# Designed miniproteins, single chains, continued (5), part 78

Each design is a single chain, and the fold is of that chain. pLDDT is the mean over its residues in the fold that is shown.

## One batch from the design tools (miniprotein)

Design m18701
Fold by ESMFold2-Fast:
Formats: structure tokens, C-alpha cells, sequence
Structure m18701 (fold): chain A 98 residues (1-98)
């Protein structure tokens, strides 16, 4: 599955919403720890959305401003079955960076 398949799934989303404040707080903490560990390569989170498709899958879409020789926007997309799985994945990633 390539970027084209992900783009098709997002284009066919039945809803698009803002993440909960709990998920946003976890995402901000993860970005802070990752920047600390990797020396400010993540400059900021410019956008975050949850796309839900007709099959009940969730796609967590995050836009990051990063510095990689130059400043650019990178889009990260990951599939989940529920918002609880998004929360668990963020919590696990935070613990790995501590």
C-alpha cells in the first residue's frame, strides 16, 4: 500500500474531526520529548486531524514543521481502529522517549 491508497481512503472519509484535548496533550508531549532527544528537528505541529472511513477505520493525520537542512512540512498518517488505540500509541511512544 502506497501513498496513493492512503490518499484515496482520506478522500473517501465519512467524517473529519479535531483530536480530543487528551490526544492533543499527548501529541504535544511526544513532540517536546522527540525534539529534546533529536535536537529540535521537530519545530512544531501545524495541523492534526482524525479521518473516519466507512469501514470504521480511523486515520490520524499530523502535519509537522521539521528542519532537515531546510524547514519543511511533513505529513504523517497512521491507521487505527479507535481513538483509544491512538491514545495508547502516543503514551507508548512517550514512554520510549523518557
Amino acid sequence: SGAAQIAEKLANATSVREPSEEILELLRELARLASEKYGTKILGITNARIYETADGKLYFVIELEVEEGERKTVTVVQEFDSEEEIKEALEEAIEELK
Scores: mean pLDDT 80

Design m18702
Fold by ESMFold2-Fast:
Structure m18702 (fold): chain A 70 residues (1-70)
Amino acid sequence: MPSVLELLEDMARELEAHRDWPGLERGELHRRMLERAVETARRQNAPPELIAELEALLDRERALLERARA
């Protein structure tokens, strides 16, 4: 299982590699990667502050995608 740090590094690289993707598709990729990061952080008993920060980022991305679809 990848570490939270590895997932965050992979997320940063993947989003940079797909800067030319349409915003909605890139946002869905980001949302999926954040969901995996949150799940991994919870499974690895990461500090509550880190889990809260990842959940806040996920909530923001979900809100942006919902607005884009409306």
Scores: mean pLDDT 76

Design m18703
Fold by ESMFold2-Fast:
Structure m18703 (fold): chain A 68 residues (1-68)
Amino acid sequence: DVSPVVLKLLKELEEIQETTESEVVKVAADNAIAEARKTVEDASVSDYVKNLIVLSDLEDVRVLEKLY
């Protein structure tokens, strides 16, 4: 089962990917979603660390959204 916090962060990444007009931001969001899904599937990673990784990926995409 995925943490509700991780699901919320994934949903925000998916919304950015769907709504952005920038191709650079779309590609970054797609990559972040793929990495987040891989992180969620990794049983060796704690829920705390999963939350940090997905949040970091979302913040990186948000920075790109401001630049592009």
Scores: mean pLDDT 78

Design m18704
Fold by ESMFold2-Fast:
Structure m18704 (fold): chain A 92 residues (1-92)
Amino acid sequence: MEEEVKRILQEAIEKISGKKLPEDATIDELLNELERIVDEAKTLEEYQKIMDVLAEATKKLIELGREKYKNVIDRLAELAQKVLKKMEELKK
């Protein structure tokens, strides 16, 4: 249950950064790493890749249980909004 959420988040981190967090990493630690990746990204290409990976992770979490994992899904949505804002600022 919680392990499935952790796998989805670990896969997202690995797809963007090529980095694996420790197997005992918490959901909050995984979400914090995703936010760090968003903050460190500098190019539109990097932001687009992050958006695609966040969308895929969100889809998988919704399929697992939208109501049950609402807090994780909401945090991924907040990260996606942060990415969109950064992308728009780069286009100006």
Scores: mean pLDDT 82

Design m18705
Fold by ESMFold2-Fast:
Structure m18705 (fold): chain A 92 residues (1-92)
Amino acid sequence: MEEAEKLVKRAEENKKKGKLKEAALDYLEAARIYAELKDYEKAEELIMKAIELLKEMGKEELAKKLIELAKQIRGEEDPVPIIEKMIELVKK
């Protein structure tokens, strides 16, 4: 099975277990893979899911930073470096 699909399933499992930070990271890693495959629609959907989980965690400031980075993806030819920045911000 595709690595991105496996990450999405793992994110859903982590969400059910209350591991919201792990779930958000899994969604962002999957979004990075979809962006590398030029599937920007799926990448954007997964980024939005990660932002929603950060809001559920009460991480409003971090969620706002990810929203700002997501806006930068508009007009960028390669969104992968921006998604990698999102991962680093959530990982800390």
Scores: mean pLDDT 83

Design m18706
Fold by ESMFold2-Fast:
Structure m18706 (fold): chain A 97 residues (1-97)
Amino acid sequence: ELYVDLAVASARKALEAAEKGDFETAVRQLENAYNLLTMAASLVHNEKALELTKRIGELVEEARQAYENGDKEKVLETVKEAYRLIEEAAKLIRESL
């Protein structure tokens, strides 16, 4: 599905931004990835993909809160974890197509 590829691309941009210290772009791109992934997961009706998407949403909230609190290390760590789960969810979504 087109949305799943766009979600992975946005998640990759979030990771690259976080690694370069651009945490504002990292959080924005991670939020974009989550929104796109939610759309992709809803189209395939895969329960495990939906569970991973919910967990990713929790990580997006954690990254946002860490950014607001100035916790740069926590933003990077959370973006890395979210990226890993987004790749896992994307694999499940693609397998469901």
Scores: mean pLDDT 87

Design m18707
Fold by ESMFold2-Fast:
Structure m18707 (fold): chain A 62 residues (1-62)
Amino acid sequence: SMREEEEKRRLELELMSAEGTYELNYGVSVLLSRKDKEAGEEMKKLAEEQRKRAEEIRRERE
């Protein structure tokens, strides 16, 4: 149905957003760790939260 397709599309967009934010924050954490270990660790934690979010969305899609 259209409602099921819309919900699937919404989940796909949320997954892409979470995966993209994870990649961005992880990359930033690596760069920051070269100058500021504390800032790098903080950004890595934010990246891990987005990774867990992506995993939750994937499980919801199953």
Scores: mean pLDDT 78

Design m18708
Fold by ESMFold2-Fast:
Structure m18708 (fold): chain A 91 residues (1-91)
Amino acid sequence: MLELPEFVYDPSLSPEELLEKLKKIVEEAKKLIEKEKDLKERARALAIVGATLTLFYLHLLLEKAPPEVIEEVLELLREVDRLEAEEIAKV
């Protein structure tokens, strides 16, 4: 299994700071996945990233984060979901 960046929720972060942290984690995860040769491990890693983003998206909605922050997290989620579908299609 790929060693993905740690997805730790920090309640002291603002929605904007959390978004920037999520963007960095997604980019680091994408780089790790690109180096992975096992198609099933690539798909699994993307599924974990997508699930994590979904939980953060729901949390930000409940905390009434600014609409622009919500939209950017949703865009990251859509990108990860698309990449996961592409990797699953290769298996």
Scores: mean pLDDT 75

Design m18709
Fold by ESMFold2-Fast:
Structure m18709 (fold): chain A 90 residues (1-90)
Amino acid sequence: SDMVREAAEGALRQAQEALDRGDFNSALAFLEDALYSGRTLNQLGDTESALEIYRRVAELAGKLAELSGDARAKKLAEDSREIAELLEKS
């Protein structure tokens, strides 16, 4: 769990750095990596950490979508937000 959480946090940090420098393709790839790690945390029963990761992915993917106009980033933000809402109801 700790290794997966650290991988997710590292990917989110790299996504933010890529976004800050205008590297939208790298930002999207790191956000997809963070979402994958979030899903792994949820499968391992670490729902609280997974929820935090999904919320952060939704926030950053939303910013990426606004800055880049990339439909993939918009979908990633929407999907991540939806899965976070479903976990909060469980």
Scores: mean pLDDT 88

Design m18710
Fold by ESMFold2-Fast:
Parts: sequence; structure tokens; C-alpha cells
Structure m18710 (fold): chain A 92 residues (1-92)
Amino acid sequence: AFALAGGIAALLGGRLAVRYATTKEALLKGIAGALAGIGAIYLAPLSPAEGGLDALAGGIAALLGGILGGGDPAAVAAGALGIALGAAGAAA
């Protein structure tokens, strides 16, 4: 359930980054997606590895949203950070 919520939050963040293409707005939406992915790892009732994969998927969605929004560097950076933190959580 939490992994799904994290993925949806990241998808919405990516969509908003595409729509608003503003560094401040894209950064805030990307960070929210990354934090939701991290939260899914710790709050998921399933294994950490499964939570990590869902967080990784959410981070990828945010990264793609940033790229589709014209390559806003803040959105891309936030997505990449979410991917890295999700992978680190899965490894822990």
C-alpha cells in the first residue's frame, strides 16, 4: 500500500514538473516524490527489498517527468536523488 502511494506521489510530481516547468515548483515536486519513496521503504509492511524497488520506480517516474518537462535540472536532480536513496534503502 505505501509503495503504491509513493509511486503515485512520484508520478504526480513528475506530471506537475512537466506542466509547470519552473525550477522552484519542479524541485518541490521532485523532492516530495523522493521523500515519499524513502517513506515507502520504512513504512512498507513488505520486505525492504520490495519497498526499495517501488521507491526506485517512483524515482524513475520523477526523473522522466523532469526530462519531459524540458530537462529542468532541479526535477532531474530530485529524481536521481530519489533513485539513489531508494537503492541505498534496499541495500540496507
Scores: mean pLDDT 53

Design m18711
Fold by ESMFold2-Fast:
Structure m18711 (fold): chain A 65 residues (1-65)
Amino acid sequence: REEELERHRELLRALYDRLIARTLPGAAAAIRRALTTGEGVDPSELTPEELAQLEEAAREVEAEL
């Protein structure tokens, strides 16, 4: 479980960096909140466009790791 949690945190950190690089501050803020609270990303905080960009960035990060 701890190993899975650390892998998840690494994925979220990589995702946060990628979102910042794409100038998606709203999506990046949601990821930062998830990292801080451990609760995960609340999709209701994002617009459909931001959610689509987040999903795309997440697929790229998961494919690279």
Scores: mean pLDDT 68

Design m18712
Fold by ESMFold2-Fast:
Structure m18712 (fold): chain A 66 residues (1-66)
Amino acid sequence: MTLTGEVVLPVVLSPEELAEYQAHVASALAEAGLDARVEATQGATSVRLTVTASSEADLRRALEIA
């Protein structure tokens, strides 16, 4: 079973900053031992971070880190 959650940050990032943010979150999730995936996308006025995990507990922890 795969669960998905989203975090929206009311910020505008450059493509470089967006890549750094995604890498930072991915690194933090790996350090926490979580089997979760993260993808960041830039909207017009906000960044949307999509997190996918195999369990509700892992998703909750991943969203707290993001």
Scores: mean pLDDT 80

Design m18713
Fold by ESMFold2-Fast:
Structure m18713 (fold): chain A 86 residues (1-86)
Amino acid sequence: MENLTKLVNDNRKKAIEELQQQIQRLQDDLANTDDPAFRAQLQALIAEYQAILQTLKNGDAKAQLEAMQRASDLNNQYLKLKAELS
C-alpha cells in the first residue's frame, strides 16, 4: 500500500506541475492576443485547468484520477487550437 500511495502522490505532483506549466502557457497566449474569440477560448481553458488543479490538490482518489484524464484531454484540445492558429 505504501508504494502505491507514493506512486499516486508522485504522479499527482507531476500532473500538478505539468498543469501549472499549461496554465502559464495559456496565460502567455492570452497576453499576446487581441482576438476576442480566442481570448474567450483561452479564458475558458484556463478556468477548466484551474478547476482540475483544485481537484488534484483537494479531491478524493477517484476525482484526482478523473482530473488527470481531463487534464490530458484539455492539453490535446489546446494543442489542436494552437495548431489551427499557426
Scores: mean pLDDT 76

Design m18714
Fold by ESMFold2-Fast:
Structure m18714 (fold): chain A 55 residues (1-55)
Amino acid sequence: SMEDRVLEKALENTRELIKKLEEIKKQRGMTDDFKKFYESLKKAEERLEERLKAL
């Protein structure tokens, strides 16, 4: 369905962004704002995975 495609693309984009943030973390460390953003993305990844499993 169209919803499945949107969720799959959202999950892919979220995972790519998490990977980039993890690389920055290794090189430069993390501010509190950066850490909160990273944690928000990890929660978004979990929610997207759960939604895709329910479809």
Scores: mean pLDDT 82

Design m18715
Fold by ESMFold2-Fast:
Structure m18715 (fold): chain A 85 residues (1-85)
Amino acid sequence: MAQLQAQLDALRAQAREQSRRLIEVGTKLALMQMKAAVKKLMGEKLSPEEQAEIDRLQKEEDELQSQFDALNRQLQEVRAQLEAA
């Protein structure tokens, strides 16, 4: 039991860290996308640097989401083992 509890606590800490990173990156991406939308409404073109930053943040969010989904699956497995004990 102590080993499974320690694993659960470690996975929860990792999931909280990944969730925090996802919120941070997602917020930055949303702000950049809003700036891009405002520029388009004003008839302005997005700069190549602004587009590259949006693309970078989108890729980072996708990677973090994949990692978060994997951590959640591991958390569910450890929780199921604890409940079965």
Scores: mean pLDDT 82

Design m18716
Fold by ESMFold2-Fast:
Structure m18716 (fold): chain A 79 residues (1-79)
Amino acid sequence: VTEAQQLEFDAGAHVVAGAVYLVSAEKIKDPEEQREAYEKAAKHFEEAATLYRQSGNVDGAQAAEDGAKEAREKAEKLK
């Protein structure tokens, strides 16, 4: 396994985690818990974007950044 392959794998794992938190957050009825779930989703997408950039996957980084932005905007509206 090369460093780039490991970065791609780790980035993918963070994308999956971010997506799970994003979907789960939509079903949470408590605003504070929903905000925390969106914040966790954003953090995972942000980490994925950084790892994709390090591996040279520009498209993956952009998609992860878009996911992070969506999650951050949803969390911010629940403050």
Scores: mean pLDDT 85

Design m18717
Fold by ESMFold2-Fast:
Structure m18717 (fold): chain A 69 residues (1-69)
Amino acid sequence: SDEETLELLKYSVDRFAQAAVADPAKRPLMLRAAQAIIEAGKNMPEVAEELTKYVQDRVAAADAAIAAA
């Protein structure tokens, strides 16, 4: 279902964001993953806006954590 796919994609961006915070050299990988996840979400109109906001908020939080270190 789109809801199950949404949860999987949220989990995926969380893992990439956690990796980037632990190792800032992985930030470009996080950004590429975020872009790919947002693009995948465009095919699921019921969840696309929620997914896009989640990805953007998670990347912003990761960037803030990296900047604070």
Scores: mean pLDDT 87

Design m18718
Fold by ESMFold2-Fast:
Structure m18718 (fold): chain A 72 residues (1-72)
Amino acid sequence: PSPEEIEATLRRLGEIYQELAPQITDPALLEQAEAVVLEQYRAVATGEMSGEEAVAAARAALERIVAQERAA
């Protein structure tokens, strides 16, 4: 992947985290959210996923974690 794509992905992943993480009060679920963001960034950095795919996957995963937080 290009350096521009990697940097754009990191920025977008950070924006998703900042939007959704404040809704997570359980420290274990917050740790899972952080791990999801880092794993998606790693996948883009290694060329395993496109930035668009990683951002979509991270948003879906974080929204599921937020739903789990609300159900607990």
Scores: mean pLDDT 81

Design m18719
Fold by ESMFold2-Fast:
Structure m18719 (fold): chain A 58 residues (1-58)
Amino acid sequence: SASERAKEAAIRTAYENMKKVDPAKAEEVREEMEKGDLGTAKEIAAQTRKELEAAEKA
């Protein structure tokens, strides 16, 4: 479904962001998003983008 594809896209984005910030946590974040709903996946993806931006500015 469209919701499933959107969730997969959000998970992939968050995973790629976390691999750049903290590779050890990338798998944990991915597993947590897979267990949650689309809303949770979108929130986590947004948070990982902020973490990536903060890491690049540090």
Scores: mean pLDDT 81

Design m18720
Fold by ESMFold2-Fast:
Structure m18720 (fold): chain A 90 residues (1-90)
Amino acid sequence: MEKEIEEARKFLEEFLEHLLKLQAEGVEAERAGDLARAQAIAEEILALTLERREEIREAIRLTLPATKDELERHQLEMLLEILDEVEAAA
């Protein structure tokens, strides 16, 4: 179980880093007035989340109960909320 939690945490860390990078690029595009780029980035975030939704949900299920850091817990809860919105839209 500890090894599975560690692997799930690594997956979530890498996934969140990728999403945060895309989100930052989207914000930069909006500030630059490049709405087409901002929309393309938003669509990419949605597509990635939808493609990986089962892996994300399972990883969160494994890691959230073991997460003691408030910031990390909040990030996982935000990711779960995004996942629920994506699933509801599909």
Scores: mean pLDDT 78

Design m18721
Fold by ESMFold2-Fast:
Structure m18721 (fold): chain A 57 residues (1-57)
Amino acid sequence: ATQEQLDAAGQALADAVIAGDRERALEYAGRLRDLLLQLGYSQQTVDLMVGNLLAPL
């Protein structure tokens, strides 16, 4: 995983959340989760981070 991939996935997730597109938000959340796990973040940390980004839905 690269910083560019993280930035792209994070931005896509934020855009989907703002749009209220739950299906797209969950798709991009999955991508971001996989990228963060590849970078060595713990599953607990990733679940917390992604959960916070999805909270406005």
Scores: mean pLDDT 80

Design m18722
Fold by ESMFold2-Fast:
Structure m18722 (fold): chain A 66 residues (1-66)
Amino acid sequence: GLEKLRQLYKILEEEAKGATTLEQEKQAVSRALEKSGFPELAKQVATASVDEANALGNQAVQQLLS
């Protein structure tokens, strides 16, 4: 539940450190998802548009809350 979500956000904060472009931010999200146990979603985010990446991120959050 919440502890897994908190861990995901901590990893995301660390991976996003130094990201200065939207592409770098998207790659940081992909890497955070991979490290959090969502390697398939991570690969999809890495190749997705910004809108699609947002939908995939929401899916991961819902899986962590269920």
Scores: mean pLDDT 76

Design m18723
Fold by ESMFold2-Fast:
Structure m18723 (fold): chain A 85 residues (1-85)
Amino acid sequence: VSEEEFEATLRAVEAAVEEAARELNEPEILRLGREFVEAARRGDVEKANELIGELTRRLIEAGASATRVTALALMGIGAAIDAEL
């Protein structure tokens, strides 16, 4: 994956997390999403995978729709894979 594609993916994840945190009124989702983006950006795949799991759990707890949870989880997995490559 190119640096441009990777950064575009990270920006998309950050935007989606920011929107979810705003709509669900849950700042913890925004914090976890930002930590995930930072971990992925530095290539810390282990930490990024841990944060994807925690973020998914918090989204479910906050009442996010199955569609939103699935979309964010897939984006997060994609970003973590790109960080490993």
Scores: mean pLDDT 74

Design m18724
Fold by ESMFold2-Fast:
Structure m18724 (fold): chain A 57 residues (1-57)
Amino acid sequence: SSAEAEKAAEEIVERAKKLGIELSQDQIELGKRYSEKYGKGAAEVAAMTPLLAERAR
């Protein structure tokens, strides 16, 4: 659901901040899409991996 996707995005952003990583809005949106299509684990990997995020544009 949209609420679950938004929650996943918030969790990804918070985890990235703890790791010293600043995510772009595009990376956050990619994470939301991966969460909806493949599940929350895939969303985290997609958002935390800049190379994968860039390739998916």
Scores: mean pLDDT 66

Design m18725
Fold by ESMFold2-Fast:
Structure m18725 (fold): chain A 65 residues (1-65)
Amino acid sequence: DFAEILEKLRKTKEELAKKYGKEKADIFAKTAVKEIEAGKSVEEALRIGAEAAGIDPEEALKIFE
C-alpha cells in the first residue's frame, strides 16, 4: 500500500531530521518518493535518497523498518 509507505517515510524523515537536520531529511524524502514513482523498489529508493542527502543508507533503512 503506497499510503502506508508514505506514512512510514514521513516518520523516517522526522527521525532523520533530529540527527541530520530538516534540509537533509527533506532531500532524502523527496528523492525517495521520486525514485519509488520511477519504479524503483522501496529499499533502492531509500538508499538513493539517503545517498543524495548525505545520510547513511543503512541508518535510514533501519529507521524505516
Scores: mean pLDDT 85

Design m18726
Fold by ESMFold2-Fast:
Structure m18726 (fold): chain A 97 residues (1-97)
Amino acid sequence: SEVKELAEKLSLRFSEIALEILSKITDPEVKAAFLREVGKVHTALIYAANDPSLSPEELLETFRKYVERLVETLSKLDPELAKEFREKVEKLLEELE
């Protein structure tokens, strides 16, 4: 499935970005909040990948929605890391188009 293949690529590349950002977080509470939101993105991608009615465009919209929630949460805790995370994800999305 094209949607499953796209979801796997998004999950892998997103995990690489998440690990880079995680390595820069020193506060345990910020780490916990970040990892909780990362988990929600992964869960959303798994559900989307297993929805036979979902288009690649709708998968990307779902991914963007959960990434925006993560960025909003991180922006309240560390606005500079939130900006870096957003920039890395936008670059990822450009590479997939």
Scores: mean pLDDT 87

Design m18727
Fold by ESMFold2-Fast:
Structure m18727 (fold): chain A 120 residues (1-120)
Amino acid sequence: ERARELVEELGKLLGDLYIAVKYDLMTPEEIIAKLEKINRILEELRALLPGLSVDEQRYLLKAARAIVDNLEELKILVEKRMDKLNYPESTKKKVMELIDKAIELARQLEAEAQARLNAS
């Protein structure tokens, strides 16, 4: 199941990124690359949504809500850690833009999945 595989990959990426940021295990460039991958997966999930069954849409709605919560927690952590580690302002801006884009995409996915379920 492609949607399930993508959700599981996204969950692992978010968990790994949270740990890596918390313990300073990744470079800024690695963080940016992981966030870009997260955004690509979210865009792919949105593209898959019209072809999903009702049960798959329910699964994706629950997943999207959890992803929003995890991204919001990650945003708070990243802001604090970047400030503490004195990351360049251009790097901070790029990371925050990518996190904000991911939150927006996840919220759009949630809204679109909910709208499709309401039409059923």
Scores: mean pLDDT 89

Design m18728
Fold by ESMFold2-Fast:
Structure m18728 (fold): chain A 94 residues (1-94)
Amino acid sequence: MSLEELEEKLKELEKEMKELNERIAKLTDPQAKAEVEALLDEFEREFLAAYVYLQEAKRTGDERALEQAQRYLERAEELLKKTKEKLDEAIKAE
């Protein structure tokens, strides 16, 4: 993945994160809300790691930093998918 493609994907994930936060705020079951928020917190940590490594790759040209950014992006994408699935289940259960 190119540095430009990675940056574009991170921007899309940030947009999806904002949309998920708005949906999670509407959950009325405290337990379901806590479970979805825990997954979103894990997503946010992986997202921030991907962002930090991307900035390092831009500044240093370190290919290993770019590889780390890509790996954290892949983890963030998987966690975002799980967060969406759990959120949809929580909404259906309410």
Scores: mean pLDDT 84

Design m18729
Fold by ESMFold2-Fast:
Structure m18729 (fold): chain A 75 residues (1-75)
Amino acid sequence: SNATKVIAVALAVVGAWIEKELFGKDTLEELRAFLESLVGPEVAERIVRIFEEHYKENPDKAALEVIKLVEEALS
């Protein structure tokens, strides 16, 4: 379902943020490939930009922006 895809994207983004923030690991390439398989390359690129630009400053706001983007892409 579309709801399952939204949840999967949100969990993947949070996981990548945890890897980067807590462990200093860059999993951006793996995140991009996973997102492309679920939502396509254009939406995946936009999600990756939100991750790179906003998650360090305000992860809650960035997470909501990602959820909104995926819901709009799947409607």
Scores: mean pLDDT 76

Design m18730
Fold by ESMFold2-Fast:
Structure m18730 (fold): chain A 114 residues (1-114)
Amino acid sequence: MEEAIERFKEAAQAAGFSDFRELTPEEAKRIVERARLLAYGVEDGVQLFLAVVEDPETGEPRLIALVAKLKGPAARSPEDLLENAEFIYAAFGTPEQGRAVLAGQEAADAALKA
């Protein structure tokens, strides 16, 4: 479990995400409600999601990495994620990665490559 969280954080850091922190339940709901979720990996009850959100300071789209510890099966929807997550960690990517996700799935997949 903890090793899977560390591996997903390391992969996200290699892709330009930094400063992972645990979200409060209110922050998690707000992010999930506003963002498009792209699920990328599941290992040992931990799931990686990407979401596109607006930077509160610049208003530009940013890719956010979400690492969720699950209480049950892999989440397939935002509602499943909020119901099944024990905790969620988040880190912001670059504005360029956010624009790439908006351009399409292939560009989003490229943003995760080291």
Scores: mean pLDDT 67

Design m18731
Fold by ESMFold2-Fast:
Structure m18731 (fold): chain A 64 residues (1-64)
Amino acid sequence: LDEELLKEIRELAEELGLELSDKALEAIVRHYQTGEPLSKIAKELGLSEEDIEKAEKLLLAMIL
C-alpha cells in the first residue's frame, strides 16, 4: 500500500466522519492504483454493503 495515499484517504475519512475498515481502505487504494471498478474490488475482497457505501462516499468527496 502507498503510505502517502493511505494517509490522505484516512485524513479525508476523518473529516467526513467515516469509519473505514481495513478492507474498505484497501479497496479505495486498489481502485485508484488499478482503475478497476469499486464493485469488482469489493467482490474480490468480500466487502460488506456498509463498507461499499462508505468507500463510495469517500470517492465521491474526492471527485467533488
Scores: mean pLDDT 78

Design m18732
Fold by ESMFold2-Fast:
Structure m18732 (fold): chain A 77 residues (1-77)
Amino acid sequence: DIQEMIELGKEIVERLERMIKEGVPLEELEAFEASLSEKEKIAVMMYGAHTVSGKSDAEIQEMLDRLEEKKKKLLEE
């Protein structure tokens, strides 16, 4: 179960990374993220936690704060 969720999150994150490499606007990235089901969102969070294992809590929090700031800026425009 947990391993299946991590693999699902990995697939979603890989798709998001490809979209970023393609240079799609952050609005489309936001739309993709918003289209994720609750299960898919949990899977992404579980994969994220797995991939940042070994990073400090401060480093993880900084990454989350930057993502939140970018989201708010896009929603304001």
Scores: mean pLDDT 70

Design m18733
Fold by ESMFold2-Fast:
Structure m18733 (fold): chain A 75 residues (1-75)
Amino acid sequence: KKEEEEKQLKERRIKHAESVLRYFANLLKVSGDEERAKKVEEALKNKDYDTLIKIAEEYGDSNALRAAKILKEIA
């Protein structure tokens, strides 16, 4: 029961963070930064959280930065 609840909480946090980063990739694409959008998508697929953190910092998106840090911590 407790182990099941912890698993569900972790899965929800991962899915939410991934959703934030997918939204960030779409924002980059709409803004004309297709190269960084592609890097975000590739980093998500490869679980390269350091690259996600770097891109979010360079762009200045605090929500994407927080999401990338969460994924690095719990994934």
Scores: mean pLDDT 81

Design m18734
Fold by ESMFold2-Fast:
Structure m18734 (fold): chain A 60 residues (1-60)
Amino acid sequence: GLEEAEKGAEEAARAAAEGNAEKARQYVSISGQAALDGDLPEEERQRLDDRAARAVARAK
């Protein structure tokens, strides 16, 4: 659900800050799946996805 999706996005950002792009990508996938499983509104899913994508881009 939302809590799991937000946690995944936070972990993705943390991994990206540590330079671990692979781990960041894994958490992006976890966050996205949790958001879908939790039936989050489109706006919330897009917000979390954008946050996770920016974190991964920074890790490159």
Scores: mean pLDDT 72

Design m18735
Fold by ESMFold2-Fast:
Structure m18735 (fold): chain A 94 residues (1-94)
Amino acid sequence: SSLLEEIKRIFDEAIALTPDPAIRGMLRLMQRSVLELLEQGRTEEALRALENGYAALRAAIASSPSLSPEQKAQLLALLDRGRELVLELARELE
C-alpha cells in the first residue's frame, strides 16, 4: 500500500528529526503499534493507538528542552500529517 509506505516514511522522518531520546522512543513505539495494526487491517484500532499516544507526544514535544521551536512545529506537523494519512487509509478499506 502506497499510503502505508507514506505513513511509515512520515514516522521515520519524525524520528530522524528528534534529538530527544525520550520523544524518539515514544515515536518508535507509536510507529510500531500503528503500522502493525494497519498491516492487520485494524484501522480503527490503529487510529485509537495514534490518538492515545498523540496527547502524550504533544506534551513531551512542547516541554522538551532539546527541541527548538522550529523542530517542535515540524514534529507536530508530521504527527498531524501521519494522522490524516491513517484516516485516508481507513476510508480506502471501507
Scores: mean pLDDT 82

Design m18736
Fold by ESMFold2-Fast:
Structure m18736 (fold): chain A 89 residues (1-89)
Amino acid sequence: EEKLKEAKLKALEELEKELLEKLEKIKDDEEKKVLVAAGIRAAAEFMELTLPASVQASIDELLKKNPKLEELTEEFLEEIKKKFEEILK
């Protein structure tokens, strides 16, 4: 159990690093919000956590305006799972 927790945290750290690198290249504040929201959703799903209702509502609002948020969330989730698999070996 402890080893699984450590591996999950390492996978999240790798995702955070990649997310921060992408954020540095984005000029538009709306696009930054979408990227952050996608990252939060992916991390919560990976950790099997239920987001607070207020956070979920904010993300749903962004999703209505930015359909690509769904695709970004799935992409980040796949990347986290891939990194997790590599760490566990």
Scores: mean pLDDT 79

